# Designs tried in a protein design run: designed miniproteins, single chains, continued (3). Part 51

Each design is a single chain, and the fold is of that chain. pLDDT is the mean over its residues in the fold that is shown.

## One batch from the design tools (miniprotein)

Design m9736
Fold by ESMFold2-Fast:
Structure m9736 (fold): chain A 94 residues (1-94)
Amino acid sequence: TDALLARMRARKAALEASTDVALQLNHLDGIMHVILELLERKAPVEKILEALRIAEEAVDLLLARHPDDAEVREYAEAVRRQLEELRKEVEKRS
């Protein structure tokens, strides 16, 4: 679990450092994949909530860097909605 969270933090840092929008989107996709892996492994609720926070920060960063890119905004907003639904489901387990 800690290794998966470290992988998410590394992907967020790589997204933040990247100037390539396609690579930024790929890193966000990788972050989302790790969240699904944590859910499949039945990771502790606290670790899943930390992962959701990292993903939420990555989405906010992507939106802030591309305010006029409709394609990036559409993708990021879809991810944000998915994160909101996952948070609700995880909070029901708390």
Scores: mean pLDDT 83

Design m9737
Fold by ESMFold2-Fast:
Structure m9737 (fold): chain A 67 residues (1-67)
Amino acid sequence: SELARQLARDVALRAAQLMAQKLVAKHPDETPVITLEQLDDTTFRGTATVGDETEEVTVTAQDVLNA
């Protein structure tokens, strides 16, 4: 589903933003960097980096269909 694919992209981006907020609380002097990458037709990776800490989340269209 195209809708599920778009929702997966939005969920990955939102998750990366939340991770960035948590990392900034631990590293207040650092600037957060958020990256969103499409790995395949239905899979998206959101990455948040603050200082030397990096967190990532991968979301698929199947993940949002099961929600």
Scores: mean pLDDT 83

Design m9738
Fold by ESMFold2-Fast:
Structure m9738 (fold): chain A 67 residues (1-67)
Amino acid sequence: AAPSATQLAIHQEINKATNDMLETKKYEEVSEKLAKKLKELGVSEEQIQQYIQAIKDNVKAQLEMEK
């Protein structure tokens, strides 16, 4: 089955944060904005940390390929 409307909103915020980090390289500012938004969507603190870390790792990997 497809994700719920809430899960789709979470994925949209994650994609937005990933793009913002790639463009600005302001990991901490983007992470704080994402964490607040995910908390509003009812995501647990542990899951928020996991999403943020995964995004940071993905962004760093993509930026290393651009070197």
Scores: mean pLDDT 79

Design m9739
Fold by ESMFold2-Fast:
Structure m9739 (fold): chain A 84 residues (1-84)
Amino acid sequence: LKEKADELRKKADELEKEGKYFESAVWYIRAAEYYAQAGNIEEALESVRRALKSADKADLTPEEVARLIGRVLRVIGIIEENLL
């Protein structure tokens, strides 16, 4: 899980450097999901922060915003499950 999360985060970093902010945000959230599942809560939260920063730079449609919010809530759910 951690190795997959690291791979996804690296892809998100590359997309952000290319100015593909929406795609970058999606890949950061995917990385956060895997970090959360692995119990790496600090890396999961950092990936969420990076996703939100990238999303802020993108001119997102309401549908894209809703989709990102849904994914962020899923990450929070996984983190909460790990705390139990």
Scores: mean pLDDT 79

Design m9740
Fold by ESMFold2-Fast:
Structure m9740 (fold): chain A 63 residues (1-63)
Amino acid sequence: AAELVAKAIEAAKAGDSEKAYQYTLEALRAGASVEAVTKAIQEALASGNLKGADAILQALNEA
């Protein structure tokens, strides 16, 4: 779960919203906490990647 959250953050920072979304869904399915995903959104926002942060948020809302 933690590795998938890290991959989602990295994809978001790279501007790859599709991979950020997919890794977040996989992380949630693997038992990642809402808190861990919320921190990932905050990390993406801190890096200035609004689209990546939005993709992570969308995955959380659809899980």
Scores: mean pLDDT 80

Design m9741
Fold by ESMFold2-Fast:
Order: structure tokens, then sequence, then C-alpha cells
Structure m9741 (fold): chain A 77 residues (1-77)
């Protein structure tokens, strides 16, 4: 189903975004730079799903953004 495909893709995108943000912070990037790159990865994944005709519920996008923000905030402490 589109919902399961969207959920899987967003979970993978959040994981990739967190891994990228973690590496950036490790290399001395600011929290703001890490957040920007993480959001870019997530937004690109959402756009890719929509371009393929896959419905992405707004609630899923919101949850993914919240999870990503919290993870990066924790890593930057």
Amino acid sequence: SDLKRAEEALKNAVKSAIDTAKELLKQGASKEEALKEGYTILTTAVTGLKDRGIEVPEELIKKAKEELKKAIEKLAK
C-alpha cells in the first residue's frame, strides 16, 4: 500500500538524515547546519515519493520532522 511505502521511505530518510547530521556535528558543523542538511534529506525523500505518485500523509511528514529535530537536538548537546 502507499501508506506502507511512504512509512518505510520516511523511516529510511530519517535514519539517513540522522546519520548525516551526526557525522556533520562530529566534524564541527553547527546544530543549524546539521538541521538544514537533515531537513533537506527528508524533504527530498518526500518529493521523490510524490513524484512517483505515492501519497504521503501530512501527519507522517510531521512525525518524521519531529523525530529528526529531537534526534539532532540530543546529538548537539
Scores: mean pLDDT 86

Design m9742
Fold by ESMFold2-Fast:
Structure m9742 (fold): chain A 100 residues (1-100)
Amino acid sequence: SLAEALEEQRRLLEIALKFLGIDRAPEDLSREEVTKISREVNEKIQEELGELLEELERALLEGDLEKARELLEEIGKKLGLSEEEVERLFEKMVEEAKAL
């Protein structure tokens, strides 16, 4: 639903803010600030996590779920994600990979 998509977008923004070390709530951000944060988080993710993300994508496409979980746990630690957030993201990624 649209409501679920908006909650997911807010959660992703919370994760981005934590990763960038920005102590602000998503609701306090202007549209322009959201755009800037999206660019900055993407640049930092590519710089710090690009190789891990490529290996994660490969593992998911090959159906190596054990390797994919290990890679996601490492990425999650670098992004400051909780164990519960990593598990939810893993479940979503596996479902999306199965749809391919």
Scores: mean pLDDT 78

Design m9743
Fold by ESMFold2-Fast:
Structure m9743 (fold): chain A 90 residues (1-90)
Amino acid sequence: KEKYLEIFERAMAVLVAERVLADPSASEEAKELARKALEENRSKLTEEELKAAREILEKQKELAAAGVGATPENEEKVLKYIFEAIEKAL
């Protein structure tokens, strides 16, 4: 489980960093932190691990765009779902 948690954290760091870099309103400080996070975490992930995490985050964004409110309970459930999908991919 520790190995899956590390992979999950690294995949999330990469996906968040990619979103920050794609956001034209993000600050230069945020973009610099995002570049560092990408360099540190991307080299330690397989393409399959990143693809699985990315697919689940896209589904999460679709739900958020449809007006499904972000509550602490919903966020926790989504994170558990992402964690399970990464575990299944390994």
Scores: mean pLDDT 67

Design m9744
Fold by ESMFold2-Fast:
Structure m9744 (fold): chain A 78 residues (1-78)
Amino acid sequence: SAMEREAEELLAELARLTREAAANGDPAHPANLAAGEVMARLLALYDAADAPRQEELRARVLEALREGGVDAEEPAAP
């Protein structure tokens, strides 16, 4: 579906931008801003999805961040 393709493209961009952001060290660098925008779009897709797709998107986001060198994990449930 269009949503699945969009998510796949955003996840690939997130991994690449996260690596670039880690390499530059400058919070004002375009890679940091672009990574934030990609995350905002992924969160919008998550909010629009039903429970099975939300679970899949969350797992894929964490995997993309790990591929970019970020140690990402879900917050503990209360």
Scores: mean pLDDT 75

Design m9745
Fold by ESMFold2-Fast:
Structure m9745 (fold): chain A 75 residues (1-75)
Amino acid sequence: SPLEEAKERIRELAREVLPKMLEAKEAGLEDSEEVKKLAKEFLERLRRIIEETGLPLSEALEVLREVALEILEER
């Protein structure tokens, strides 16, 4: 399904970017220009996937939440 492929694309994007954002936050670098650029690129790529696939924003946010919880190992 194109929507399942969209969810997988978002999951891959989140697994790529969210650990880097977390590491930067733990290092006190969350306000650095590099992290701001990473966040902007992440949001642009996320928006592109949603626009191309028609995946509902609520479904995209659920995938992001699941990946964030996986990274934090709190499941």
Scores: mean pLDDT 81

Design m9746
Fold by ESMFold2-Fast:
Structure m9746 (fold): chain A 55 residues (1-55)
Amino acid sequence: SKVQEVNREIAEQLRAIGDQIDRAIAIARQYRAQGWSFEEAMRKGFEEAGLVPQS
């Protein structure tokens, strides 16, 4: 069924995005533990997880 195919693709994309966000947050937590500001830690986490371009 086309509906089942679309639902599978959506579920796979949501899982992939969730995994990337979880990785970004885990990296950000490491930077926070090192004394980085919340904003800098989050930026670095998202950059290193590949969710935003590295500056």
Scores: mean pLDDT 81

Design m9747
Fold by ESMFold2-Fast:
Structure m9747 (fold): chain A 67 residues (1-67)
Amino acid sequence: GTEAELEIALKRLKEEGDQGNASAYLATAILSLALGRPDEAIHYAQKALELGSPAAPEVLARAQRLA
């Protein structure tokens, strides 16, 4: 199902983010929001921000409103 596919994508994106890919952490945050996990989305949006993602502040603000 869709949730299982998203979990596989999240695992892959987290691994890519751990290797320094800011866009992968940002995608992790966005998918975490889609799964109803705003606390996880905040965590990964903060990591994307630390790596210099220009889109991270908007995603972080959205996740914080839902937490």
Scores: mean pLDDT 83

Design m9748
Fold by ESMFold2-Fast:
Structure m9748 (fold): chain A 76 residues (1-76)
Amino acid sequence: SEGLELAKKKIEESFELIKESKKKKSRELLEKAKELFEEAYSLLKRVLPPEFDKLLEELKEKFEKEVKEAEKELEE
């Protein structure tokens, strides 16, 4: 499950980068988080069977919510 392990690591790193972007008020870290999440998400879509689509959708919604909160903190 190399694909799953890599994707999990990238997801964890993306959420960590969102937290760091808020603490450091860094838009560059937030953009890096978005890139890592997109890489992990596309990888998961390729390796996971269709029955996992709902879980992937929930993961995406959770990530988008965290991004919106970070963007609000950075807009000032």
Scores: mean pLDDT 83

Design m9749
Fold by ESMFold2-Fast:
Structure m9749 (fold): chain A 74 residues (1-74)
Amino acid sequence: SFSDEEIEAAFKALDTDGDGYVSEDTVLRHLGKVLGVRLDAAAYVRLGELLREADTDGDGRINLEEFRAVLRRW
């Protein structure tokens, strides 16, 4: 499992515009590289499911708290 510091560092690396939000597309494209982990098709499917569940507003914007919940369940 990922530590809080690893999750925050990953979020900050993905949040390239510094607005405190990341998109599902950005996470799916870059998370594996940011974390230095290998992702297969099953890992991407699960990640996408968790990202959709975390986006409670349906606006495509995921904050640090929602991102943390995704990575802890993934």
Scores: mean pLDDT 79

Design m9750
Fold by ESMFold2-Fast:
Structure m9750 (fold): chain A 71 residues (1-71)
Amino acid sequence: SAIDEVWDLFGEAAKAARAGDYDTALAKLEEAKRKVEEAQSRGELSEGLARQLIDEAERAAEKIRKLKEEQ
């Protein structure tokens, strides 16, 4: 399902971040946001759930960008 794809991308982003591969982690979060927007536009996700998933991805991306800047 679209939700499962988004959660898989979040998992991949977390794995990349733990490995210090911040560029891959950020790319996976951007892919997750795109998948959420596409699924919402097709009526496969509720507006509320889509907003929650995008907010979570943006919060994670901000944290990863800060870690990348500390290098």
Scores: mean pLDDT 84

Design m9751
Fold by ESMFold2-Fast:
Structure m9751 (fold): chain A 66 residues (1-66)
Amino acid sequence: SERIEVLRRVAEELEIMAARGASPEEIRRFLESHGIRVSDAAAREMARGAADASAVVDRLIARERA
């Protein structure tokens, strides 16, 4: 899946952004620049920190595999 490959490629940058205190809007815009649309709720969850961003990416990948 192209979506899985993109998610895997951007995962580390998302974790770095969240660790540095990126806003939900910055995270959403970053993902949209890579062709990934997420809800405002998902972007807020990712912005809580690196571990939260990683967990959301893992859930998105799992959904693509199901």
Scores: mean pLDDT 83

Design m9752
Fold by ESMFold2-Fast:
Structure m9752 (fold): chain A 95 residues (1-95)
Amino acid sequence: DPVKKESEENKPISELLKKALEDPSVRLVILTEGGKIKGILIYEGDKVTIEGELTPEELEKLYLALELGKLTGGNLLLDNIDKEKLRKAIEAVRK
């Protein structure tokens, strides 16, 4: 997109969000905590892009949510979700 806001804050995240919204082949996973975005995972084809300051546990949640999103064909919003619940959801969808 040639029209770009002159802002340093969350610039990569903004571009990735716009790309995901404009391209239906892109899958988006957003991790929030108390309504604040902690991280975003964008999946397109064979590529994964992750933005945000995430703990290893939060990264695992994003990857599990990506697997669930790939199985359901949709974007996913996570707010304080447990990894065990994500694993069970993946198993249930695959079965």
Scores: mean pLDDT 65

Design m9753
Fold by ESMFold2-Fast:
Structure m9753 (fold): chain A 100 residues (1-100)
Amino acid sequence: SLEDTRRIVRRTLARLGVAVSEEELEELVRRALELSRKWQEENKDKYPYDETPLTGDAILEAVREYLKSRNIAVDEERLRAAVNAALREVAVERREELER
């Protein structure tokens, strides 16, 4: 969802020590969703009912593009680890919110 993508992007950037404005965050979220939607259409035979695997990859690419545009150097393994950690943390929070 839009809110989940926003949470994941915000946490990824926080883990990398990158400060962003609310406007920059919303632009990143829109880019990640645009990429996810495009890749879902291209791979609909593989992921016809679940976009979740492509959402993580789309966030990774959107953040990678943003960091390059700001001339911020981040190791690829560190970037992937940050995205994966953010995905897990948001998934746990969503589960806990549903159990309240």
Scores: mean pLDDT 78

Design m9754
Fold by ESMFold2-Fast:
Structure m9754 (fold): chain A 61 residues (1-61)
Amino acid sequence: MEEELEKEFEEITKREKELWKNNTKENREKAIELGTEASFKAMKISIDKLIEKNELKKLLK
């Protein structure tokens, strides 16, 4: 899981750098969207792990 997440972040970061090279308004917006998607995905994975461990159930008690 962690290795897969790291690979996804590397790929997104590489795509972001490529978009930033051209420095157009559209490319900048796309780069921001990719960064936001990466962050949101990481948060989802973290929440899913907490649910699987029943940790979230303890907090809701």
Scores: mean pLDDT 69

Design m9755
Fold by ESMFold2-Fast:
Structure m9755 (fold): chain A 80 residues (1-80)
Amino acid sequence: MLPSDASKEEFLKVADILEERARKSPIPEAKEVFTLAAKIMRDMAKNNKTLSEEMLNTPDSDYKKLSALGAASLVLSELK
């Protein structure tokens, strides 16, 4: 279950952490996933959306976006 108490500020903090991980990663694919995850988290904060809504609206064929949402969810869980 995704945290229902995640605030706009927590989403922005997660985005900052993901951007840091993207910057430090030597793997291009990991950089892309973390960068996309940060962008999604900033968009969610802006539009007051939840991770559950983003996952439900992501098709199974969009592996990059699903990987990004997974990375964001993991980082958000680490903040608890």
Scores: mean pLDDT 75

Design m9756
Fold by ESMFold2-Fast:
Structure m9756 (fold): chain A 77 residues (1-77)
Amino acid sequence: TAEQLAQFLAQTRETVEYLLRQARTLGRQRATVEELARRILQLAEDAYRRGVSREQLNQVLREIQELAAEILEILAE
Protein backbone atom coordinates (compact mmCIF):
# COMPACT_ATOMS: atom_id res chain seq x y z
CA THR A 1 0.00 0.00 0.00
CA ALA A 2 0.99 3.66 -0.30
CA GLU A 3 1.21 3.82 3.52
CA GLN A 4 3.64 0.86 3.57
CA LEU A 5 5.81 2.56 0.91
CA ALA A 6 5.75 5.82 2.91
CA GLN A 7 6.80 3.94 6.08
CA PHE A 8 9.55 2.14 4.15
CA LEU A 9 10.85 5.50 2.83
CA ALA A 10 10.75 7.08 6.33
CA GLN A 11 12.63 4.11 7.85
CA THR A 12 15.21 4.18 5.03
CA ARG A 13 15.79 7.94 5.50
CA GLU A 14 16.36 7.44 9.25
CA THR A 15 18.82 4.58 8.59
CA VAL A 16 20.70 6.58 5.92
CA GLU A 17 20.98 9.61 8.29
CA TYR A 18 22.42 7.27 10.95
CA LEU A 19 24.95 5.79 8.47
CA LEU A 20 26.01 9.27 7.29
CA ARG A 21 26.67 10.28 10.92
CA GLN A 22 28.76 7.11 11.45
CA ALA A 23 30.67 7.85 8.21
CA ARG A 24 31.99 11.11 9.78
CA THR A 25 34.36 8.95 11.91
CA LEU A 26 35.81 7.24 8.81
CA GLY A 27 38.96 8.37 6.97
CA ARG A 28 39.47 7.33 3.33
CA GLN A 29 36.28 5.21 3.27
CA ARG A 30 33.98 8.13 4.27
CA ALA A 31 33.23 9.21 0.66
CA THR A 32 32.47 5.61 -0.38
CA VAL A 33 30.04 5.04 2.53
CA GLU A 34 28.34 8.40 1.86
CA GLU A 35 27.90 7.50 -1.85
CA LEU A 36 26.48 4.04 -1.02
CA ALA A 37 24.11 5.54 1.59
CA ARG A 38 22.87 8.15 -0.92
CA ARG A 39 22.32 5.39 -3.50
CA ILE A 40 20.17 3.47 -0.97
CA LEU A 41 18.09 6.63 -0.32
CA GLN A 42 17.71 7.26 -4.08
CA LEU A 43 16.41 3.70 -4.62
CA ALA A 44 13.87 4.07 -1.79
CA GLU A 45 12.69 7.51 -2.99
CA ASP A 46 12.33 6.25 -6.59
CA ALA A 47 10.32 3.22 -5.41
CA TYR A 48 8.01 5.49 -3.36
CA ARG A 49 7.57 8.02 -6.21
CA ARG A 50 6.75 5.28 -8.74
CA GLY A 51 4.37 3.40 -6.40
CA VAL A 52 6.10 0.12 -7.22
CA SER A 53 4.41 -3.30 -7.12
CA ARG A 54 5.22 -5.89 -4.42
CA GLU A 55 7.47 -7.77 -6.85
CA GLN A 56 9.32 -4.58 -7.83
CA LEU A 57 9.69 -3.60 -4.15
CA ASN A 58 11.27 -7.02 -3.44
CA GLN A 59 13.84 -6.35 -6.19
CA VAL A 60 14.56 -2.85 -4.78
CA LEU A 61 15.01 -4.36 -1.29
CA ARG A 62 17.55 -6.87 -2.68
CA GLU A 63 19.54 -4.02 -4.28
CA ILE A 64 19.43 -2.06 -0.99
CA GLN A 65 20.57 -5.18 0.93
CA GLU A 66 23.59 -5.54 -1.40
CA LEU A 67 24.55 -1.87 -0.87
CA ALA A 68 24.00 -2.18 2.90
CA ALA A 69 26.23 -5.29 3.01
CA GLU A 70 29.03 -3.29 1.32
CA ILE A 71 28.66 -0.50 3.92
CA LEU A 72 28.75 -3.05 6.78
CA GLU A 73 31.93 -4.61 5.33
CA ILE A 74 33.60 -1.16 5.26
CA LEU A 75 32.43 -0.36 8.83
CA ALA A 76 33.78 -3.74 10.07
CA GLU A 77 37.32 -2.75 8.99
Scores: mean pLDDT 80

Design m9757
Fold by ESMFold2-Fast:
Structure m9757 (fold): chain A 82 residues (1-82)
Amino acid sequence: DTKDEQMRKKIEEAEEYVRLGEEYAAKGDYKKAMKLYMKAIELANEVFSNTNNPELREKAEEVLRRALEGYARITGKPLLRN
């Protein structure tokens, strides 16, 4: 269905943002890396809010985990308040 197709595209985009964030972090461009990780987190959250498809939700969870880990490594703190 149309929503799940849109969510699949958002996951693909978010995965690319995580990959680019990791590349920029490796280059020492932490400002760019954090911005890319935040975009990936926003897209993953959109997927969670807009689909009940377990495969898409699992992929979004993996994207969210990786982006949060990358962000936390740069800032020394988790992005979300605990």
Scores: mean pLDDT 83

Design m9758
Fold by ESMFold2-Fast:
Structure m9758 (fold): chain A 82 residues (1-82)
Amino acid sequence: MLLEAMREAAEIMEADADGRASLEKVLARQAEGQARIDAERARLGLDAAQVEAFNAELAEFLAKQLEEVRRLAARRAEERAR
């Protein structure tokens, strides 16, 4: 989930030369999400089902962020076509 979203975001932004800063933001958010899951699991002793629930919520959030990245890349591609 997270790695797939990161890879897709990277591919979209790499296709758009002006997307470097946006790519760093997306990657930072995904890394932060993973670190939070690891920290909560360790601190609270969550079982596998609880960890899976957090992963599902994070995946939904990242999917929304990825859509915004796609929209930004599409707009910049249109600008480059001019």
Scores: mean pLDDT 68

Design m9759
Fold by ESMFold2-Fast:
Structure m9759 (fold): chain A 95 residues (1-95)
Amino acid sequence: MKEEAARLFAEIARLFGVEVPEDADLMSEEYQKELAEKMGIEVTEETSLLEIFKDLALKYAEYLQIELSEEEIKKIESAKSLEEITEIILEIEKK
């Protein structure tokens, strides 16, 4: 699941025009935060990966021009794990 989340993050970063090298440590929290900053997500040392992925989900839906329902936004905000938010992002992609 962490590996799947990291892979999805890299794929979305590339869609936003961010270069992700093949030798990049996608499992590194520091590298994931760097990718988030390059995508325009506000990142501090206190920002959790879960918060970053929630912001990523919202930006990805906007990029795909998908209108999120109030229920879908609530799902994103209430996600408690990287696994949950990764599944939500994959559901957004299927629309």
Scores: mean pLDDT 77

Design m9760
Fold by ESMFold2-Fast:
Structure m9760 (fold): chain A 65 residues (1-65)
Amino acid sequence: SLEEKLKEALEALEKDPNNLEALNFLIGYYARHGELEKFLEYLEKMKKLGLKLLPAEEPLEPVEP
C-alpha cells in the first residue's frame, strides 16, 4: 500500500508538477525514511509553488468592493 502510494504520487507529480498532495506525500515519505536529499528536493518544489499565483485568478486588478 505504501509502495503503491509512492508510485501514484510520483506519477501524479510527473503528470502535474503542481500537485500539492503528491508533493506533501513525498516530503513526508522521505522525511520518515531519513532521505535528506530527496526530502529537500521535494520541499523546495512545494515552496516554489507557494510563490506562484494563488487560486484567486485576477489577471488585471483585484476586483474588490
Scores: mean pLDDT 70

Design m9761
Fold by ESMFold2-Fast:
Structure m9761 (fold): chain A 77 residues (1-77)
Amino acid sequence: MKEIEEELRKYAEELKEKYKDDEEVNRLIELALKESLEMIRAEIESGRFSPEMILGLALGMLLLVEGVAEAIKKNKE
């Protein structure tokens, strides 16, 4: 469990470093990390998913945020 949380935090830190000059993107990354951690905790309590599946879903959420961040940058006037 804690290992999954550590992997998510490390990935989020890597994304924040990549976008360190964009406060809005960094806020989205932090939000995605928070939501991912809450989802992991809820799913472990429900017993419906394996830790590996939960990690995959959480990483997918962080990747989605990265995609949204790139879209926001391209759509700036």
Scores: mean pLDDT 73

Design m9762
Fold by ESMFold2-Fast:
Structure m9762 (fold): chain A 68 residues (1-68)
Amino acid sequence: SAAGQAALATAEARGAAAEAAFKAAGITPEVTVEQVDDTRAKMTVKSELASGELIVGADGEIEGTVEA
């Protein structure tokens, strides 16, 4: 759906920004993006330093969690 594509595109952009920031610091993270449902997508970043998860919606809703 258009909404699902918009959410996925936003999650991809956030993942690319996170990857660029980590690489600027000399670290290569593992970035994964997946569709959660027809209106939301999830971006996950994992590295030696930390891991994080961000869920984004086509309507601009954002939910984030971090595991230490």
Scores: mean pLDDT 75

Design m9763
Fold by ESMFold2-Fast:
Structure m9763 (fold): chain A 98 residues (1-98)
Amino acid sequence: SEEIQKLAKDFATGQISLSPEAQELWEKSKQSSDEEIRDKLFAEAILSYINTELNDLSLEQKLALAHEILLYRQEFGIVSEDTRDRLFTFIETELKKE
């Protein structure tokens, strides 16, 4: 949806108000010199945001949002396609547990 695309862009560009837990993970991600740790913390920030502020969304909408955020991160040249897919699989697995 247009709303999901807007949320994804705002999250990816840092123009979104995050919960304290999601904000802490996002800041730790930005400060990480290790790309694997950076990317893992970013994926955890997405999960924290969805679980705390968007828990009323359907699983389909949650997955669409996470995927769109990671597409923007790939388009900005921050992650490769392989890393995008790995992070999405991690997020999908965690969301399907709830």
Scores: mean pLDDT 84

Design m9764
Fold by ESMFold2-Fast:
Structure m9764 (fold): chain A 77 residues (1-77)
Amino acid sequence: MDDLVRSIRQGVSDTLRDLSKTLPPDDQQKLLQAADQVENSQSAQQLVDALRQASQQVPSQQDRLTRMADDVERMAG
C-alpha cells in the first residue's frame, strides 16, 4: 500500500506542476502549493483533502482537480 500511495502521490504532484505552467501567476502559485501539500501527504486521505482544497482555490481547474481527488479515493479504497 505504501508503494501505491507513493506512486499516486508522485503522479498527482507531477500533473499539478505541469498544469501550473499553463496558468496565470496567482493560480500557478496555488497549484504549486497544492503540489507541495500532495508531496507531504502521509495518507491517501490527506492527498484527497489537498486536491479538494486546491479545487476550491483554483476555480478554472475545479472539475479536473475534483476528478483527480475522486480517482485517488477510488484507487486507495
Scores: mean pLDDT 81

Design m9765
Fold by ESMFold2-Fast:
Structure m9765 (fold): chain A 79 residues (1-79)
Amino acid sequence: NTQQAQDLLQQAQKLNNQGNNYYNQGDYDKAIQLFQQSSDLAGQAALLASEAGDDALFQQAIDVMQQSQDNLNKVQQQK
């Protein structure tokens, strides 16, 4: 299900960007929530991409998931 994986990845990227915006504003609670949601959706996208055999989409999803996890760790250390 390549389309579903793409849709989830786009949502994950949007949430990761929103999380960064809240982090820069000092709203760490909202940033944490958004980075967690981004990581979860990116993980789902990676699973679906893997099942579809789409290596490029899988790698993009893993990259977004890692970015979200790194950002989540960063925010939790500040809080």
Scores: mean pLDDT 88

Design m9766
Fold by ESMFold2-Fast:
Structure m9766 (fold): chain A 88 residues (1-88)
Amino acid sequence: KEKEEFYKKLIEVGQQFDDALQQWENSKTIEEKKEALKKLKEIRKQLYELSKEAEKLGFYDLSKHLKGQAEQLDIFIERLEKEIKELE
């Protein structure tokens, strides 16, 4: 059950990430960009949580991969925040 729930969360987070990126690309206003950025920050948090869950389940390589994805998303979010600041 825990492994099944983990994989369901992993798929959901992946879909949420795609949706948030599409929302950013389709954003027309600074407020819409901030809303998409907020969603990306929540996804980053979920990736760190999934990395810890993967470690508990013994999926050590997957845990490292998910942590790396979250760290890459940290860098991406910083660039998007700078882009919003330049538009203000």
Scores: mean pLDDT 86

Design m9767
Fold by ESMFold2-Fast:
Structure m9767 (fold): chain A 74 residues (1-74)
Amino acid sequence: GTPIEREAILLMAEVGVTFIAYFLGVISKEEAKKKLQELKAQLEALMAAHPDLKPTVREQVEIELKNIDEFLEE
């Protein structure tokens, strides 16, 4: 993968780790929401800066952003 694809994967991995840490009771809901808002901003900025990002990677980022938004509504 390209460096930008790797950056997207690492940000998505941080989203996954944040959800796991919350579900295992390692971090509070408030801490999880703050971290997910930061990661959402980074993913949205990456998507805006790289419109030619591989479609399969873009689709996965869009799914992660939807999952974050659903969690933040709680």
Scores: mean pLDDT 88

Design m9768
Fold by ESMFold2-Fast:
Structure m9768 (fold): chain A 59 residues (1-59)
Amino acid sequence: MTVTGVGYGETEEEAIEAAKKGAVAAAKQRGLKVTEVLSVEVSREGDLYRAVVTVAVEE
């Protein structure tokens, strides 16, 4: 099972950290434990960076 988080930031690093935080929060809200980060995708969306982080989760 996987959970995806999306984050935005002025830098790639900030966007990735925001996305990771979102993914962890979503997993916790569902009672799931994050086990590993499977993928990180970063793109430029206008004047900001957008990151999509997919994490593996378990019950």
Scores: mean pLDDT 83

Design m9769
Fold by ESMFold2-Fast:
Structure m9769 (fold): chain A 77 residues (1-77)
Amino acid sequence: DFTVKDFKPGDKFTVLSVDEKNETLEIELNGKKGTIKYSNLIFEPIVSLSDIKPGDVFEVKDIVTENGEEKLVVKKL
């Protein structure tokens, strides 16, 4: 599974599948596949989980800390 520590600003990941029940995304980052929690992502502009589909590409714009938890600020390409 991916954590925020696996990412840096400028990284792009592709969505492979969406698990709405568990609120996770299966993604590919730099040739590696894994899952990330939707709650670890901040979308700018706002994207709901139901609007995300396989083949979507997101860019990591920033990494922020909120209430002691690291989150990725991401933009849909």
Scores: mean pLDDT 83

Design m9770
Fold by ESMFold2-Fast:
Structure m9770 (fold): chain A 88 residues (1-88)
Amino acid sequence: MLLEALRKTTLALTSKLVNEVGKEEARRKFEELLARLKAENPDLPEELVEAAREAMEEALENPLSMEEAEKLYAEAKELGERLQEELE
C-alpha cells in the first residue's frame, strides 16, 4: 500500500503542478523537492525515491487533467488516512 499511495500522490501532485506551471517548471520544482528530501533523510530507501521519480516522469509525459489529478490525489489521501486510522 505504501508504494501505491506514494505513486498515486506523486502522479496527482505532478500532474496538478504541470497544469498550473507547465512541464519544465514542474520538473524543476519536483527535482528540487526530491534532492532536498534525500539530503534531509539520507537513510530514505532508494526504492521509494525511484518510485516517486518514475511516477513524476509518467506524469510529465502524460499529465492527467486537473480534474483527474484532483480525483487521484483524493484517493491517495484516503489511503493515507485509512493507514493512519489503523495505527491509531
Scores: mean pLDDT 75

Design m9771
Fold by ESMFold2-Fast:
Structure m9771 (fold): chain A 84 residues (1-84)
Amino acid sequence: MEEVRELLEKAGRHAREGKLEEAVEALEKAYQLALENWEKLSRMELLLIAHAFREMGKLLEEAGKKEEAERLYKKADEIVAMLN
């Protein structure tokens, strides 16, 4: 799904610019879109979303936002659990 991939790319770009709040917003939009269309998304696209949550969690943890990072890690784990 192209919209999900574009949102993940936007999240990564914001993260590289240090715009962590905007990066999280783009990632949350990708996640919401995935939940609404999950049967139409490939396993690869869902795994990319889970990976993006983990990478964003690492960046938040490095920025001292550990509680927010743990929240994103849990979302990544939830997506992976849905694929098992």
Scores: mean pLDDT 80

